Designed miniproteins, single chains, continued (5). Designs and how they scored, part 107

Each design is a single chain, and the fold is of that chain. pLDDT is the mean over its residues in the fold that is shown.

## One batch from the design tools (miniprotein)

Design m19949
Fold by ESMFold2-Fast:
Structure m19949 (fold): chain A 68 residues (1-68)
Amino acid sequence: DEEIEKLRKKAEEYREKARRLREEARRLEEEGGDEREVKRLLLEAEIEEGMALILEGVVNLLLEKKKK
């Protein structure tokens, strides 16, 4: 099912973006960088992770529908 695979790939991309943003935030914090920028990066990571969770939920619903 190509549609499910596309959604999984998109969810993975969002998770990777979230991970990268958190990694950048951690590095900036360790270097004593701008606290506002750290918070901004963490907020962006939360948004990207939320997108991944939504897409993963859609994939799960589509898989469940195929069994009925």
Scores: mean pLDDT 83

Design m19950
Fold by ESMFold2-Fast:
Structure m19950 (fold): chain A 73 residues (1-73)
Amino acid sequence: SLEEIVDELIEAIKNNDFDKLREALQKLRSLGEEGKKILDALNPDGSGALTPESLEKMKELIEKDPNFLKKLL
């Protein structure tokens, strides 16, 4: 489910787990419009590359509001 993928995504971001983060992002991309909503929320500046810098920005978003992704569900 989308909620399970979001939980996986949040844990991967918190743990610096690039492999799990990549897997969760690929699952979100496969969900079409619903997945795009989550992806756009994680990357409001539009950069598509998964880098240490992008992961740090994702962490900052989660630290600011740990439930922000779940509010989109």
Scores: mean pLDDT 75

Design m19952
Fold by ESMFold2-Fast:
Structure m19952 (fold): chain A 58 residues (1-58)
Amino acid sequence: SKEEIYKLFLKGLKELLREEAKRLGLPESFAEELYKKIKEMADKGASLEELAEFYNEA
């Protein structure tokens, strides 16, 4: 379902952000903070467009 795909996406995003931060030499807290903000917006029902806008502003 769309909801199941979305949950898998968020799980994958968390791991991806953590690995990317590590690869770039950024602190793990950077990935955790960014993921937390994205998930918080998503949990509030933010659209994919709104999530992309937030990411571009970050």
Scores: mean pLDDT 71

Design m19953
Fold by ESMFold2-Fast:
Structure m19953 (fold): chain A 54 residues (1-54)
Amino acid sequence: MYVPTEREEEAVELVMKGGLTGAEAGERLGVAPRTVADWVKKAVLSGWANKYLP
């Protein structure tokens, strides 16, 4: 089961709930945009991000 770290969870929330791009979330968190994109992809593919869907 995929369980994100606190930082990964914040990045996914910024993108999925906040509507930020990976670049914007990466700038806010001090992480490369590619890393944020990989975290979001992992959260979506694992089903973890389903908690943000209705």
Scores: mean pLDDT 75

Design m19954
Fold by ESMFold2-Fast:
Structure m19954 (fold): chain A 99 residues (1-99)
Amino acid sequence: MKKLIVTVESVEEAEEALKRIEEEKPEILIIILSGPRGSTEDLSDETKEAVLKLIRHAKEKGIKVVLLSANANEEQVKEIAEKEGVKFADSLSEAKNFK
């Protein structure tokens, strides 16, 4: 089972992740969300929209999505996961064990 792990703190990283999905065609996408400079700030509206586009694109291709927070607002990341119907993981280990 092919897993792709990406870290997203900006729109540019979300766009690179979209490109990697097309090139690598993973079965599972693990998105590690980080706030600017590793602070526990909310994602910017632009980064949040780019992440939503990434999640929806992966889902349309039948790719399972797991969200993980690394210095992002965890409550915001959990809300995104719940609204988009994707998994939230408390750790990278949990995310890697998702089927």
Scores: mean pLDDT 78

Design m19955
Fold by ESMFold2-Fast:
Structure m19955 (fold): chain A 79 residues (1-79)
Amino acid sequence: MEDLENEIKELEQKLKEYRESGDKTGEARVLAGLAELYYKLGNKEKALQYVDEAIRIYRELGDEERVKELEAFKKKLES
């Protein structure tokens, strides 16, 4: 889907920008978004990779609520 492909490209660019700036909150948010988009494309492997990275960063930030939300999403991916 052309719209999903464009959204992925935009988020991949934002991921690079947040990593360069050291914005961990922005990085985790974009990684979670990439996981959702790859899930919609049927690419479960990449979705799992990105959700694991997002969970790791949110744990480092102490954002327990985001971690719980992403762990639920990860369980859905593993099912």
Scores: mean pLDDT 85

Design m19957
Fold by ESMFold2-Fast:
Structure m19957 (fold): chain A 65 residues (1-65)
Amino acid sequence: SEKVERAEKKLVEAGILDRPLLLPPQEGKSPYNLALQYALRKAGFKDVPVDGTFDEVFEKAVESL
C-alpha cells in the first residue's frame, strides 16, 4: 500500500535505511514490514515491535521522522 511505501521512503530519507529494500512492498504481516521494523529498532526506536504488522507504534515512529 501507499502507506508502507511512504514509510520506506521516509526511512531512506532519514538515513535509517542506507538504500531502498529489495523486497516488494506488501500490506499486513510481511517480510517487507519486518525489514522496516528492524531498521527502526536499530536506529533507536526500541518500542517498535518486530511482528511484521504496520501498527500504531510503527506508524507513530515513522511520523516522528
Scores: mean pLDDT 75

Design m19958
Fold by ESMFold2-Fast:
Structure m19958 (fold): chain A 118 residues (1-118)
Amino acid sequence: MITLTESGGGTVAEGGSVTLTAKITGNTSTIFKVGWERQAPGQPRQFVASIDMLTGGTSYAPEVAGRATISYDKANKTLYLNLTNLEKSDTAVYYAYAVDLGDFGKVVWGEGVQLTVV
């Protein structure tokens, strides 16, 4: 079973930047996709970014396109989301996820990390 432990949230100024981090533990050889979703207060959960682990292809939500960079460090089993030019609308709980083919394509979620833009 894999687990994701997130960090790098907190309170950040509008126009600033932040790097959110998710450490992945367990057998990562069967992971085919990793990504980030977010949930703002009173809003539904929203896709942010993903990486296809087979191709290295990345995908971004329009709301963060040009401001977000997703990357994965395979050696350290660490997923990153770098957000620049932060907007107050980026205030949300951010959830890292992994899709595990070894567990029938089950999506494994982190507990969430709070980002507050002031």
Scores: mean pLDDT 87

Design m19959
Fold by ESMFold2-Fast:
Structure m19959 (fold): chain A 64 residues (1-64)
Amino acid sequence: VVEVELTGDIEEDIARLSEAAKASKNEEARKLFEEAALWLATSGDIERARELVERANELEREAA
């Protein structure tokens, strides 16, 4: 199971999300991790990224 906790360090969080997307076997969760990383890289909006990550983590747990 792949889960990500955002730390508030944007560079670290982007790296973690990219690795989670590559490790995820759930297509929907992978897309959400990728979207969260792009959102952080583009806008720096941690709150929006957190919403996407929470959904991705939920899908990963359901798929386990």
Scores: mean pLDDT 80

Design m19960
Fold by ESMFold2-Fast:
Structure m19960 (fold): chain A 86 residues (1-86)
Amino acid sequence: SKLEEAKKLLEKAKELLEKGDYKKAMEYAFEALKLAASLLPVERAIGLILRAIGAIIDAELTGDYKKAAEEIIKLAEEAIKEAEKR
């Protein structure tokens, strides 16, 4: 299912964050968020995705991929929990 795939991507993002591979952690977290958000109401999904895009843009401008990875992991966790509730 999309939810199980999102969970697998999120766990990989957390693993990459622990290893210090911040840019890949951010990328995997964003993929997890996109899958989980696809299971949510469209307005909520758009809001979460736009917040993640903002974090990615900030990381590309500042080089702070750790901050972006942490933020997007948190957004993906929120989306997965909401998708599990439904």
Scores: mean pLDDT 89

Design m19961
Fold by ESMFold2-Fast:
Structure m19961 (fold): chain A 74 residues (1-74)
Amino acid sequence: APAPQVTTSTFIYGDLKVTLTQVRDGDTLTLTIEIEKNGEKKVYTETLQFDAADPDANRQAVAKAVKKAIDEAL
């Protein structure tokens, strides 16, 4: 069976440190979005359907989830 693929990315957005962990297991993509500001850490989790045939839709869904988490953290 294919092993789950894990991707972790960290970036700075203004005063926020954002860590995005993506776990792809078959047709399921689980996002863990960790936002840290002034030592306070907020964690958001989203589960998306992954479609290997539509990478643009997958990218848009991830971007939307990250933007929502950042907007909620501000």
Scores: mean pLDDT 80

Design m19962
Fold by ESMFold2-Fast:
Structure m19962 (fold): chain A 65 residues (1-65)
Amino acid sequence: CGDGLLAVSEMLKDALKKGVSDDEIIEKMKETAESSGNPCSAEILKVSKEATNGEELISKLEENA
């Protein structure tokens, strides 16, 4: 799942720079993971539940890539 996790982390970095809140980023990520049929969705969902803010979410995604 590395490629998918890295792509998601880059999108989240861009969203944070544009001023999207941590709560919105985490919620959108959970929604995307729940609706996605790809094998990385479970890992994304798990990391999203464990992260306390957007920066931590990005770090966890990069570490698991």
Scores: mean pLDDT 75

Design m19963
Fold by ESMFold2-Fast:
Structure m19963 (fold): chain A 57 residues (1-57)
Amino acid sequence: ADAEAAAAALAAARKVLESYGVTANNGEEIEEQVSKLPKEKQLEVVQAVADAAAAAL
């Protein structure tokens, strides 16, 4: 049951990451792409991803 919720949360998180210019199609780890952002944007991305994941659960 939780696998379906996890997949939805991951899809929502990726959609949010794309709005910040982070893409899964680049072949790089998403976490590394986020770490290259300014510190202020890193915190905002993490919070936005967490909010999107929570909304999908």
Scores: mean pLDDT 71

Design m19964
Fold by ESMFold2-Fast:
Structure m19964 (fold): chain A 64 residues (1-64)
Amino acid sequence: MLSRERALELLARGHRAFRAGDYATAAALYQEAARIFEELGDETGAGHARAMADAARARLAQLA
């Protein structure tokens, strides 16, 4: 499905941003992926993406 593939692309881009230390961009990308998983009815995928967004925000807060 195009929407599922889009969510996976956003996760990959989020992981790239996270590895680069760009936690703000990573959080935004993970949150968008979570929204797509929610629209697909994939509650497990949405939960995992949301947890990754929370982790990115926590990292950003620790560096502030």
Scores: mean pLDDT 83

Design m19965
Fold by ESMFold2-Fast:
Structure m19965 (fold): chain A 64 residues (1-64)
Amino acid sequence: AHMDGEDLRLMFEGSKKGIKTAEEAEKAGEKKVAESLKKLDEISEELKEAVDKAIEKGKEEKLK
């Protein structure tokens, strides 16, 4: 349904002859993903503690 997609696929097929170059690009992407996940994990842990504390305080107010 989109001719632009066909042209992009043809360019990708051409780069398939350079499989080693594509593998190096994938490894570079993995490093960026790992770094982003580490930062998200640190933020998520702090956020989770804040949420858990708020929930517990809310339960205490409703049970009283």
Scores: mean pLDDT 65

Design m19966
Fold by ESMFold2-Fast:
Structure m19966 (fold): chain A 66 residues (1-66)
Amino acid sequence: SAEEKARELFKKAVEALENGDRDTAIRLLQEALQLLHDAGIPISPELEKEFWKLFFEALLEDPKVV
């Protein structure tokens, strides 16, 4: 499902940030957003905001998420 795949991408994005790979984290977050959008499944605003928060962290800060 889109939710399961989005969670998987979310987890990989966090892992990438921990590993210092910001570009990979950004890519994974974008893939998660596109997957949810393409699926046409109702997405809670809370879930969307969580992805944007991680995306901004990947763009604006050093990869120290933990």
Scores: mean pLDDT 69

Design m19967
Fold by ESMFold2-Fast:
Structure m19967 (fold): chain A 66 residues (1-66)
Amino acid sequence: KYFDKAIEAAKAGNIEEAIQYAALFVRESKSPEARELGIRAAYAASQGKVDEAIKLFEEAKKVDEE
């Protein structure tokens, strides 16, 4: 699951890898809302807002699973 890998990478401090997994999640997701949350999470990670990015990735996962 790409969002689980994005969260794991972000928690490990591998920001570039987290962004790459977020991009894969956005590509595979059929939910526009989950896709938007994934994009926002990647942006937060790129800005060094790791805790915010993790929360947004977790929300994207919840929405995508609906």
Scores: mean pLDDT 79

Design m19968
Fold by ESMFold2-Fast:
Structure m19968 (fold): chain A 61 residues (1-61)
Amino acid sequence: SREELLAKLLGIPGVDEELAERIAEHFGGSLEAVRNATVEELQEIPGVDENLARRILQFFA
């Protein structure tokens, strides 16, 4: 669910509430979509740089 995705994102260092909501909106609330995303795709989201994109993917592995 979107709520599960937001809770997981907020547990990641460097992700605040506003950024977590932006990421969730970009992927339609889908945790699986985030897990299957590329570093480049995550960087399309304002506020996500390469280091944060890699960290997000590690937390979803």
Scores: mean pLDDT 86

Design m19969
Fold by ESMFold2-Fast:
Structure m19969 (fold): chain A 99 residues (1-99)
Amino acid sequence: MPKEDLELEVEAAMVIMAAAVAVTTAESDPSTPEEVRETVREAAELLIEAAEKALEKKDLEALKKLGELALRLMRAADAKDLEEVKRILEELKELLEEL
C-alpha cells in the first residue's frame, strides 16, 4: 500500500470516529436540547458522507478539513453550542458541493 493511501484511510477513519463521538456525546446527556441533538446527527451524517466521497477521490486536503470540522463538532456537541453546530453544517454543505 502506498503511504498516501494509508494516510487517506487513517484520516477518513478519524473523521468517522469523531462524528460518532459527537453524536454519542449529544445523546448521552439528557440535558442536551433536542434541536442540538438533531443538528449534531445531521452534521455527523454529512461528515461521514463527505469523508467517504473524499476517500474515493483520494482528496487528502478535503479529509484534513473534514477532520478539523469533526473535532469542532465534538467540541460544539459537548458545549451544546447550537450556533457552532449550524456553522459546521453550512461549511460541510459547501465542502460537499466541491467534492
Scores: mean pLDDT 84

Design m19970
Fold by ESMFold2-Fast:
Structure m19970 (fold): chain A 96 residues (1-96)
Amino acid sequence: MREEVIEAARELARLAYEAALLLRAGQEVPEELVRRAEELGRFLEENEDELARLEGELEFAKLALEEAKKEGNEEAAKKLEEKIKELEKKIEELKK
């Protein structure tokens, strides 16, 4: 699998999570963040890869889990831990 595509998916996931936190706080998403996310999204659309997609989802879920734990949201944390386990299994299957 291409490490470049996987890293792009992870970066997009981190930026999407940061944007979600800013919007939730009632803050404006910086234009620079939006432009970078659009650039990464276009790159990933041109280089569609199932492993990269799953790795991006895993990155987002891990960030969301840390936030859920900070907020004391036990229900959300439990669901995110289950999702992380499922994603890790799918990634292992694809690595073959």
Scores: mean pLDDT 83

Design m19971
Fold by ESMFold2-Fast:
Structure m19971 (fold): chain A 85 residues (1-85)
Amino acid sequence: ARALVDAEADRLTEALRRASTPEVYEELLERAREDLRSGRGEEVLARYDALAALSPEEFRRRLNADAVRTLVNAGLLREVRREEA
């Protein structure tokens, strides 16, 4: 499981690093690994597979509020959760 987590996190990190700010990718990477490790993120895994399949250009072009919302709902971004809590 660790090897798969690391591979998916690495792909997503590289895609986001090209498309997003370093702060967003860093938090996203940490949160994703944590959720996956805790077993909470089965849906997160499915989303990672889809996102990792996108090229950096396509990811950046399609990266929008809807994509961010999906990541927040999947628990990859904890900013909203911290504001709510």
Scores: mean pLDDT 49

Design m19972
Fold by ESMFold2-Fast:
Structure m19972 (fold): chain A 101 residues (1-101)
Amino acid sequence: DPRAELHERVLELVRRMAKDLGLSEEEIEAILEEMRALAAAGASPLELLGHGLLRIAEIKGNKEAAEYARKGHVGAAAVILALSERSREDALAVAEEVINE
């Protein structure tokens, strides 16, 4: 089932991101259970991702990422969360892109 496979991939992505951002296993399990309940209720993979990112942002106190996630700007929320923990790597990636004219 391609939809079920995509849902599981989104759950794994959120699990990895939450772990990388220092969430406890209990916090991660709570988020994943919420996402599974939404999937069972017919939520899209994008809605699942948005919910996962919102919950991570709320737990981390990242108000900017939480606001973008609530508005459905999932990409912006993901980038803001990534920058909070990986600012050096992201700065290097941007510099490399600018140098490769």
Scores: mean pLDDT 77

Design m19973
Fold by ESMFold2-Fast:
Structure m19973 (fold): chain A 86 residues (1-86)
Amino acid sequence: MTAVLTFSGLSPEEITAYSLYAIGLELDGADVEITIDGDTLTITIGRLTDRQVQELLDLAAAYQAEGATVTIKREGDTLTITIHKP
């Protein structure tokens, strides 16, 4: 399973934190690609386990609880999560 996460409206500190989160997923055996463009961070993650999928959904729910706009799409083997910070 592949996930594409797009975060926008991020501070430099948040970009650092989510980049470290992505490195953590890579250390757990996922294939991770990170792209940073200004305040936008895109993380593409391949070979996700069921646990990692749940952790991503929990992250999206936490962001939504903080007032972010969260959109989740599943198309075949690809999960797309878009998070726009308020």
Scores: mean pLDDT 78

Design m19974
Fold by ESMFold2-Fast:
Structure m19974 (fold): chain A 85 residues (1-85)
Amino acid sequence: SDEELAAKEAAYKAALELAQQADPNDPYVASVLNNLANVYKAQGRLDEAVDLYQQALEIRMKVLGPEHPYTLKSRADLAVLLEEQ
């Protein structure tokens, strides 16, 4: 529902702000960015979702490396969304 998506957006935005203030290079920041991107995708906000998926991928590539399951997930999520545009 729109209410559920709005609540998730608010929660992930708050989590993102706190996580970035603590350590912007924490893999948790990438996880929150990816979750917020999923919310934006569900809302049809595809350009905003792409931006957040790209940020999550950049952090995961730098911190976890290119072969990590979370990095591969970020690449897959981004690739699917770019084909939807």
Scores: mean pLDDT 86

Design m19975
Fold by ESMFold2-Fast:
Parts: C-alpha cells; structure tokens; sequence
Structure m19975 (fold): chain A 80 residues (1-80)
C-alpha cells in the first residue's frame, strides 16, 4: 500500500532526525552532515509517494517536515 510505504519512509526520517540530534549535541558535525544527507534522500522518496497519494499526503509531509525542522532549531538554540 502506498500509504503504508509513506508511513515507513516518515518513520525512517524520524530515526535519522534522532541520530542527527545526537550528533549535533555531541558536536560531531561530520556525522550530523551524514545523517542530514540521508534524511534528505528519504524525504525525496516520501515526497514522490506523497505525490501519488495526493494533496492531503503532501500537506501531511509538509507539516511533519516543519515539525522536524522546528525541533532541530530548538536543539541548536539550546547548545548555542
């Protein structure tokens, strides 16, 4: 199912976001960049699946990506 595939891809993005957060908190910028690039690839795949599911899925993707960006900004703000 396309919807299930979309959820699986979003789960992968969240896993990578957690690893990215840990790398940033540890000051490991090389690892942080690696995880960010991997997350970008998974997000591209999620976007292609969302396009096939329709505008509602694209809006859900946009909202989830926005939440992840906001969480990353808060982590960055805390470590200064």
Amino acid sequence: ELEEKFRELMEKVRELAEKLKEAIEAGDWEKALEYAKKAEEVLKEAAEVAKKLGEEALKELHEEVGKLIREAEEVYKKVE
Scores: mean pLDDT 75

Design m19976
Fold by ESMFold2-Fast:
Structure m19976 (fold): chain A 61 residues (1-61)
Amino acid sequence: SDAEKRAEAERLIAEGHRLAREGRLEEAAQKYQEAGDLLLSIDPNDVIGLAARAEAARLLA
């Protein structure tokens, strides 16, 4: 369901934050990308999903 996908995306974003804090930037980017992909699969204009994908790109730059 969409609610389950949003909950999973929230978990992935939290995991990304923890990994980024630990300096594990590539792993953090992967979690943000997965969260973004989930949210954008529900709504392609989801502001949190777009932000998660942007953050993943920033961490890999």
Scores: mean pLDDT 89

Design m19977
Fold by ESMFold2-Fast:
Structure m19977 (fold): chain A 59 residues (1-59)
Amino acid sequence: SKEYVEKGREYLRQGKPEKAIEYFKKAGESPDALEGLARGLLLNGRREEGIRVATKVRG
């Protein structure tokens, strides 16, 4: 999971949010993975999904 979080963050830095979303989904449901997934979804215009995932991180 940690390796996939790192890959997702790398793709966000490269301006590739769709690739980042794929890797954060593979990373599982850790807080870091869910935060990255929410950020990727929001950057890709999938705002409702991104907000839902962000809420899940906060509990």
Scores: mean pLDDT 81

Design m19978
Fold by ESMFold2-Fast:
Structure m19978 (fold): chain A 58 residues (1-58)
Amino acid sequence: GMLEQAVEAIRQAKAEAKKKGLSKEEADKLILEAGKKYFPDVKNLEELERKIVRMATE
């Protein structure tokens, strides 16, 4: 479902950031951008993490 696709997109973004040696700031932006494709209202990584946890426990 949407949650699984969002988690996979975030995982892929994290892997790409590590492979490219991105700074923490650039990596965080890439991950947040991937998450916003599914959760456009989230404004930071902490909100994104809370949204995913909430959906996973619902």
Scores: mean pLDDT 80

Design m19979
Fold by ESMFold2-Fast:
Structure m19979 (fold): chain A 84 residues (1-84)
Amino acid sequence: MKEEEERIKKEVEELRAQGEKERAEREARALEEARREAAALKARDPSLSEEDAEALAQAAVQRVRLEGERETEEAVAAKEAELK
């Protein structure tokens, strides 16, 4: 039982580390994509402020981050359930 607990804790740690790496990569790609989209929108609508365009880009990045965190927590919860 204790050996299984140690193994699961290690796998949980690995899942969190992998999830953090994947989230960072997804956030970086999402930020680049969102900024390109915001620039295209600003080019089409000059009334869109630079501040509004950046806010849209940041909102897109936060959505990707929250989705990645949820996926990691679900994977961790499933692994921790093996202890019960």
Scores: mean pLDDT 76

Design m19980
Fold by ESMFold2-Fast:
Structure m19980 (fold): chain A 109 residues (1-109)
Amino acid sequence: SEEVEKLIEKARELIEEAEELIKEGKIEEALEKLEEALLLLEEALKLLPNLSEEEKKKFIKELKELLERVIELGLEVLKKAGDNLKLILRAIGLILRAIGLLFDLELLE
């Protein structure tokens, strides 16, 4: 599916941007990019049931890798949030949502 592939590619670009922003200490901007990426990954996951078994297997693997990366970078944001409670809660929310999507992917297998 071209639509699923496009969503995954956009999410990957946002995750790469977030990684660079974290390296620059731009933690709130990095979190915004990760939140956008997660919405695209959630949209891609919702389209999976309508695909062939071969396409599902390929995209499930790619989605798992990207969701794991979102969790890793979300944890880095959390470590660097300091005493900013709003940023801490957003980072925790991002991590928990990404974990939830990983569980949903396991149920599709």
Scores: mean pLDDT 89

Design m19981
Fold by ESMFold2-Fast:
Structure m19981 (fold): chain A 66 residues (1-66)
Amino acid sequence: AAAELAERLRQQARDLIANSAKLTAEGGRESLRLAQESRDKAREKARETGKKVAELDAQAHALLAA
């Protein structure tokens, strides 16, 4: 179902962000810069995923309102 796909995409985005945060916390100050790059990449991916989720959510809402 579309709702299930949207949930999976949100879960992937959350996992990616959480993993980036974990790496930041686990690493020392020196790895903070590498973690920042990873976080920027995760943020870009999360933004893309968020856009897709919003589109799927809009479609689901339209379908349920019909």
Scores: mean pLDDT 71

Design m19982
Fold by ESMFold2-Fast:
Structure m19982 (fold): chain A 68 residues (1-68)
Amino acid sequence: KEEAERLLEELLASRDDPAAFTQVLIRAVKEFDLTGEEIQEIVAATGLPEEEARRRLKEVFDRVIEKK
């Protein structure tokens, strides 16, 4: 839960830096065993305004945690 919130903030903070964003995304994929569809949702969410992006990313991570 706390790790998911940290990764969410890191994804938002790094979204304008492709190299940093890719590194954070790889960590999220390994930590939460993200599917290709979940990865696509995360990438799409980071393209939204910050408040919407944060909300959508939280929804994805909440579903992943619930599934675990």
Scores: mean pLDDT 79

Design m19983
Fold by ESMFold2-Fast:
Structure m19983 (fold): chain A 81 residues (1-81)
Amino acid sequence: SEELKKLSDLLAEASELYNRAIELGVPQEVLDKLSELYKELAELYAQAKNATPEQRKKMVETGEKLLEEAQRLLDEAIAAL
């Protein structure tokens, strides 16, 4: 489904953010937070496979918010470097 693809894409973006954070040498505390957000997004994606279309739409919205939080954390960490 389109929603499953969107969640998969969000998970890929979160993975990219995490790898970039490692490359830039952000503090371990930030990496730990990014890892937790990635886990939440991965669990969301796993649940979405067995969800209804309406549930998947809400899961995409939740996933987008998780990615926004991850990007904010990375941006703040980079600004502090």
Scores: mean pLDDT 87

Design m19984
Fold by ESMFold2-Fast:
Structure m19984 (fold): chain A 95 residues (1-95)
Amino acid sequence: MNVEEFRKILDLIVKGIEEAESDLDFEVYVALAEMAFALMINEAKRQGKEDVAKELEKLFDEAVEKIRSASTKQEAANILKEFADKAVKLLEEAS
């Protein structure tokens, strides 16, 4: 999967969180974000970029903690958007 595909998937997840009509919908999109993060970490490892993988792991742990602590779905979506942009830049600069 290329970096542009991760950007597109994360943008769709951000919109899903913003538009979530139920707690279940919100939890589904948070789970999808966690899966996208795991795939990005695995992509860095596959490319032999262990330092980038470590930075992504720390970034995603912080993102998930902040998303789960968010008071509103809008706050959660904004947090994901900020961390997604940072993660995509890390993978782009490593390529």
Scores: mean pLDDT 83

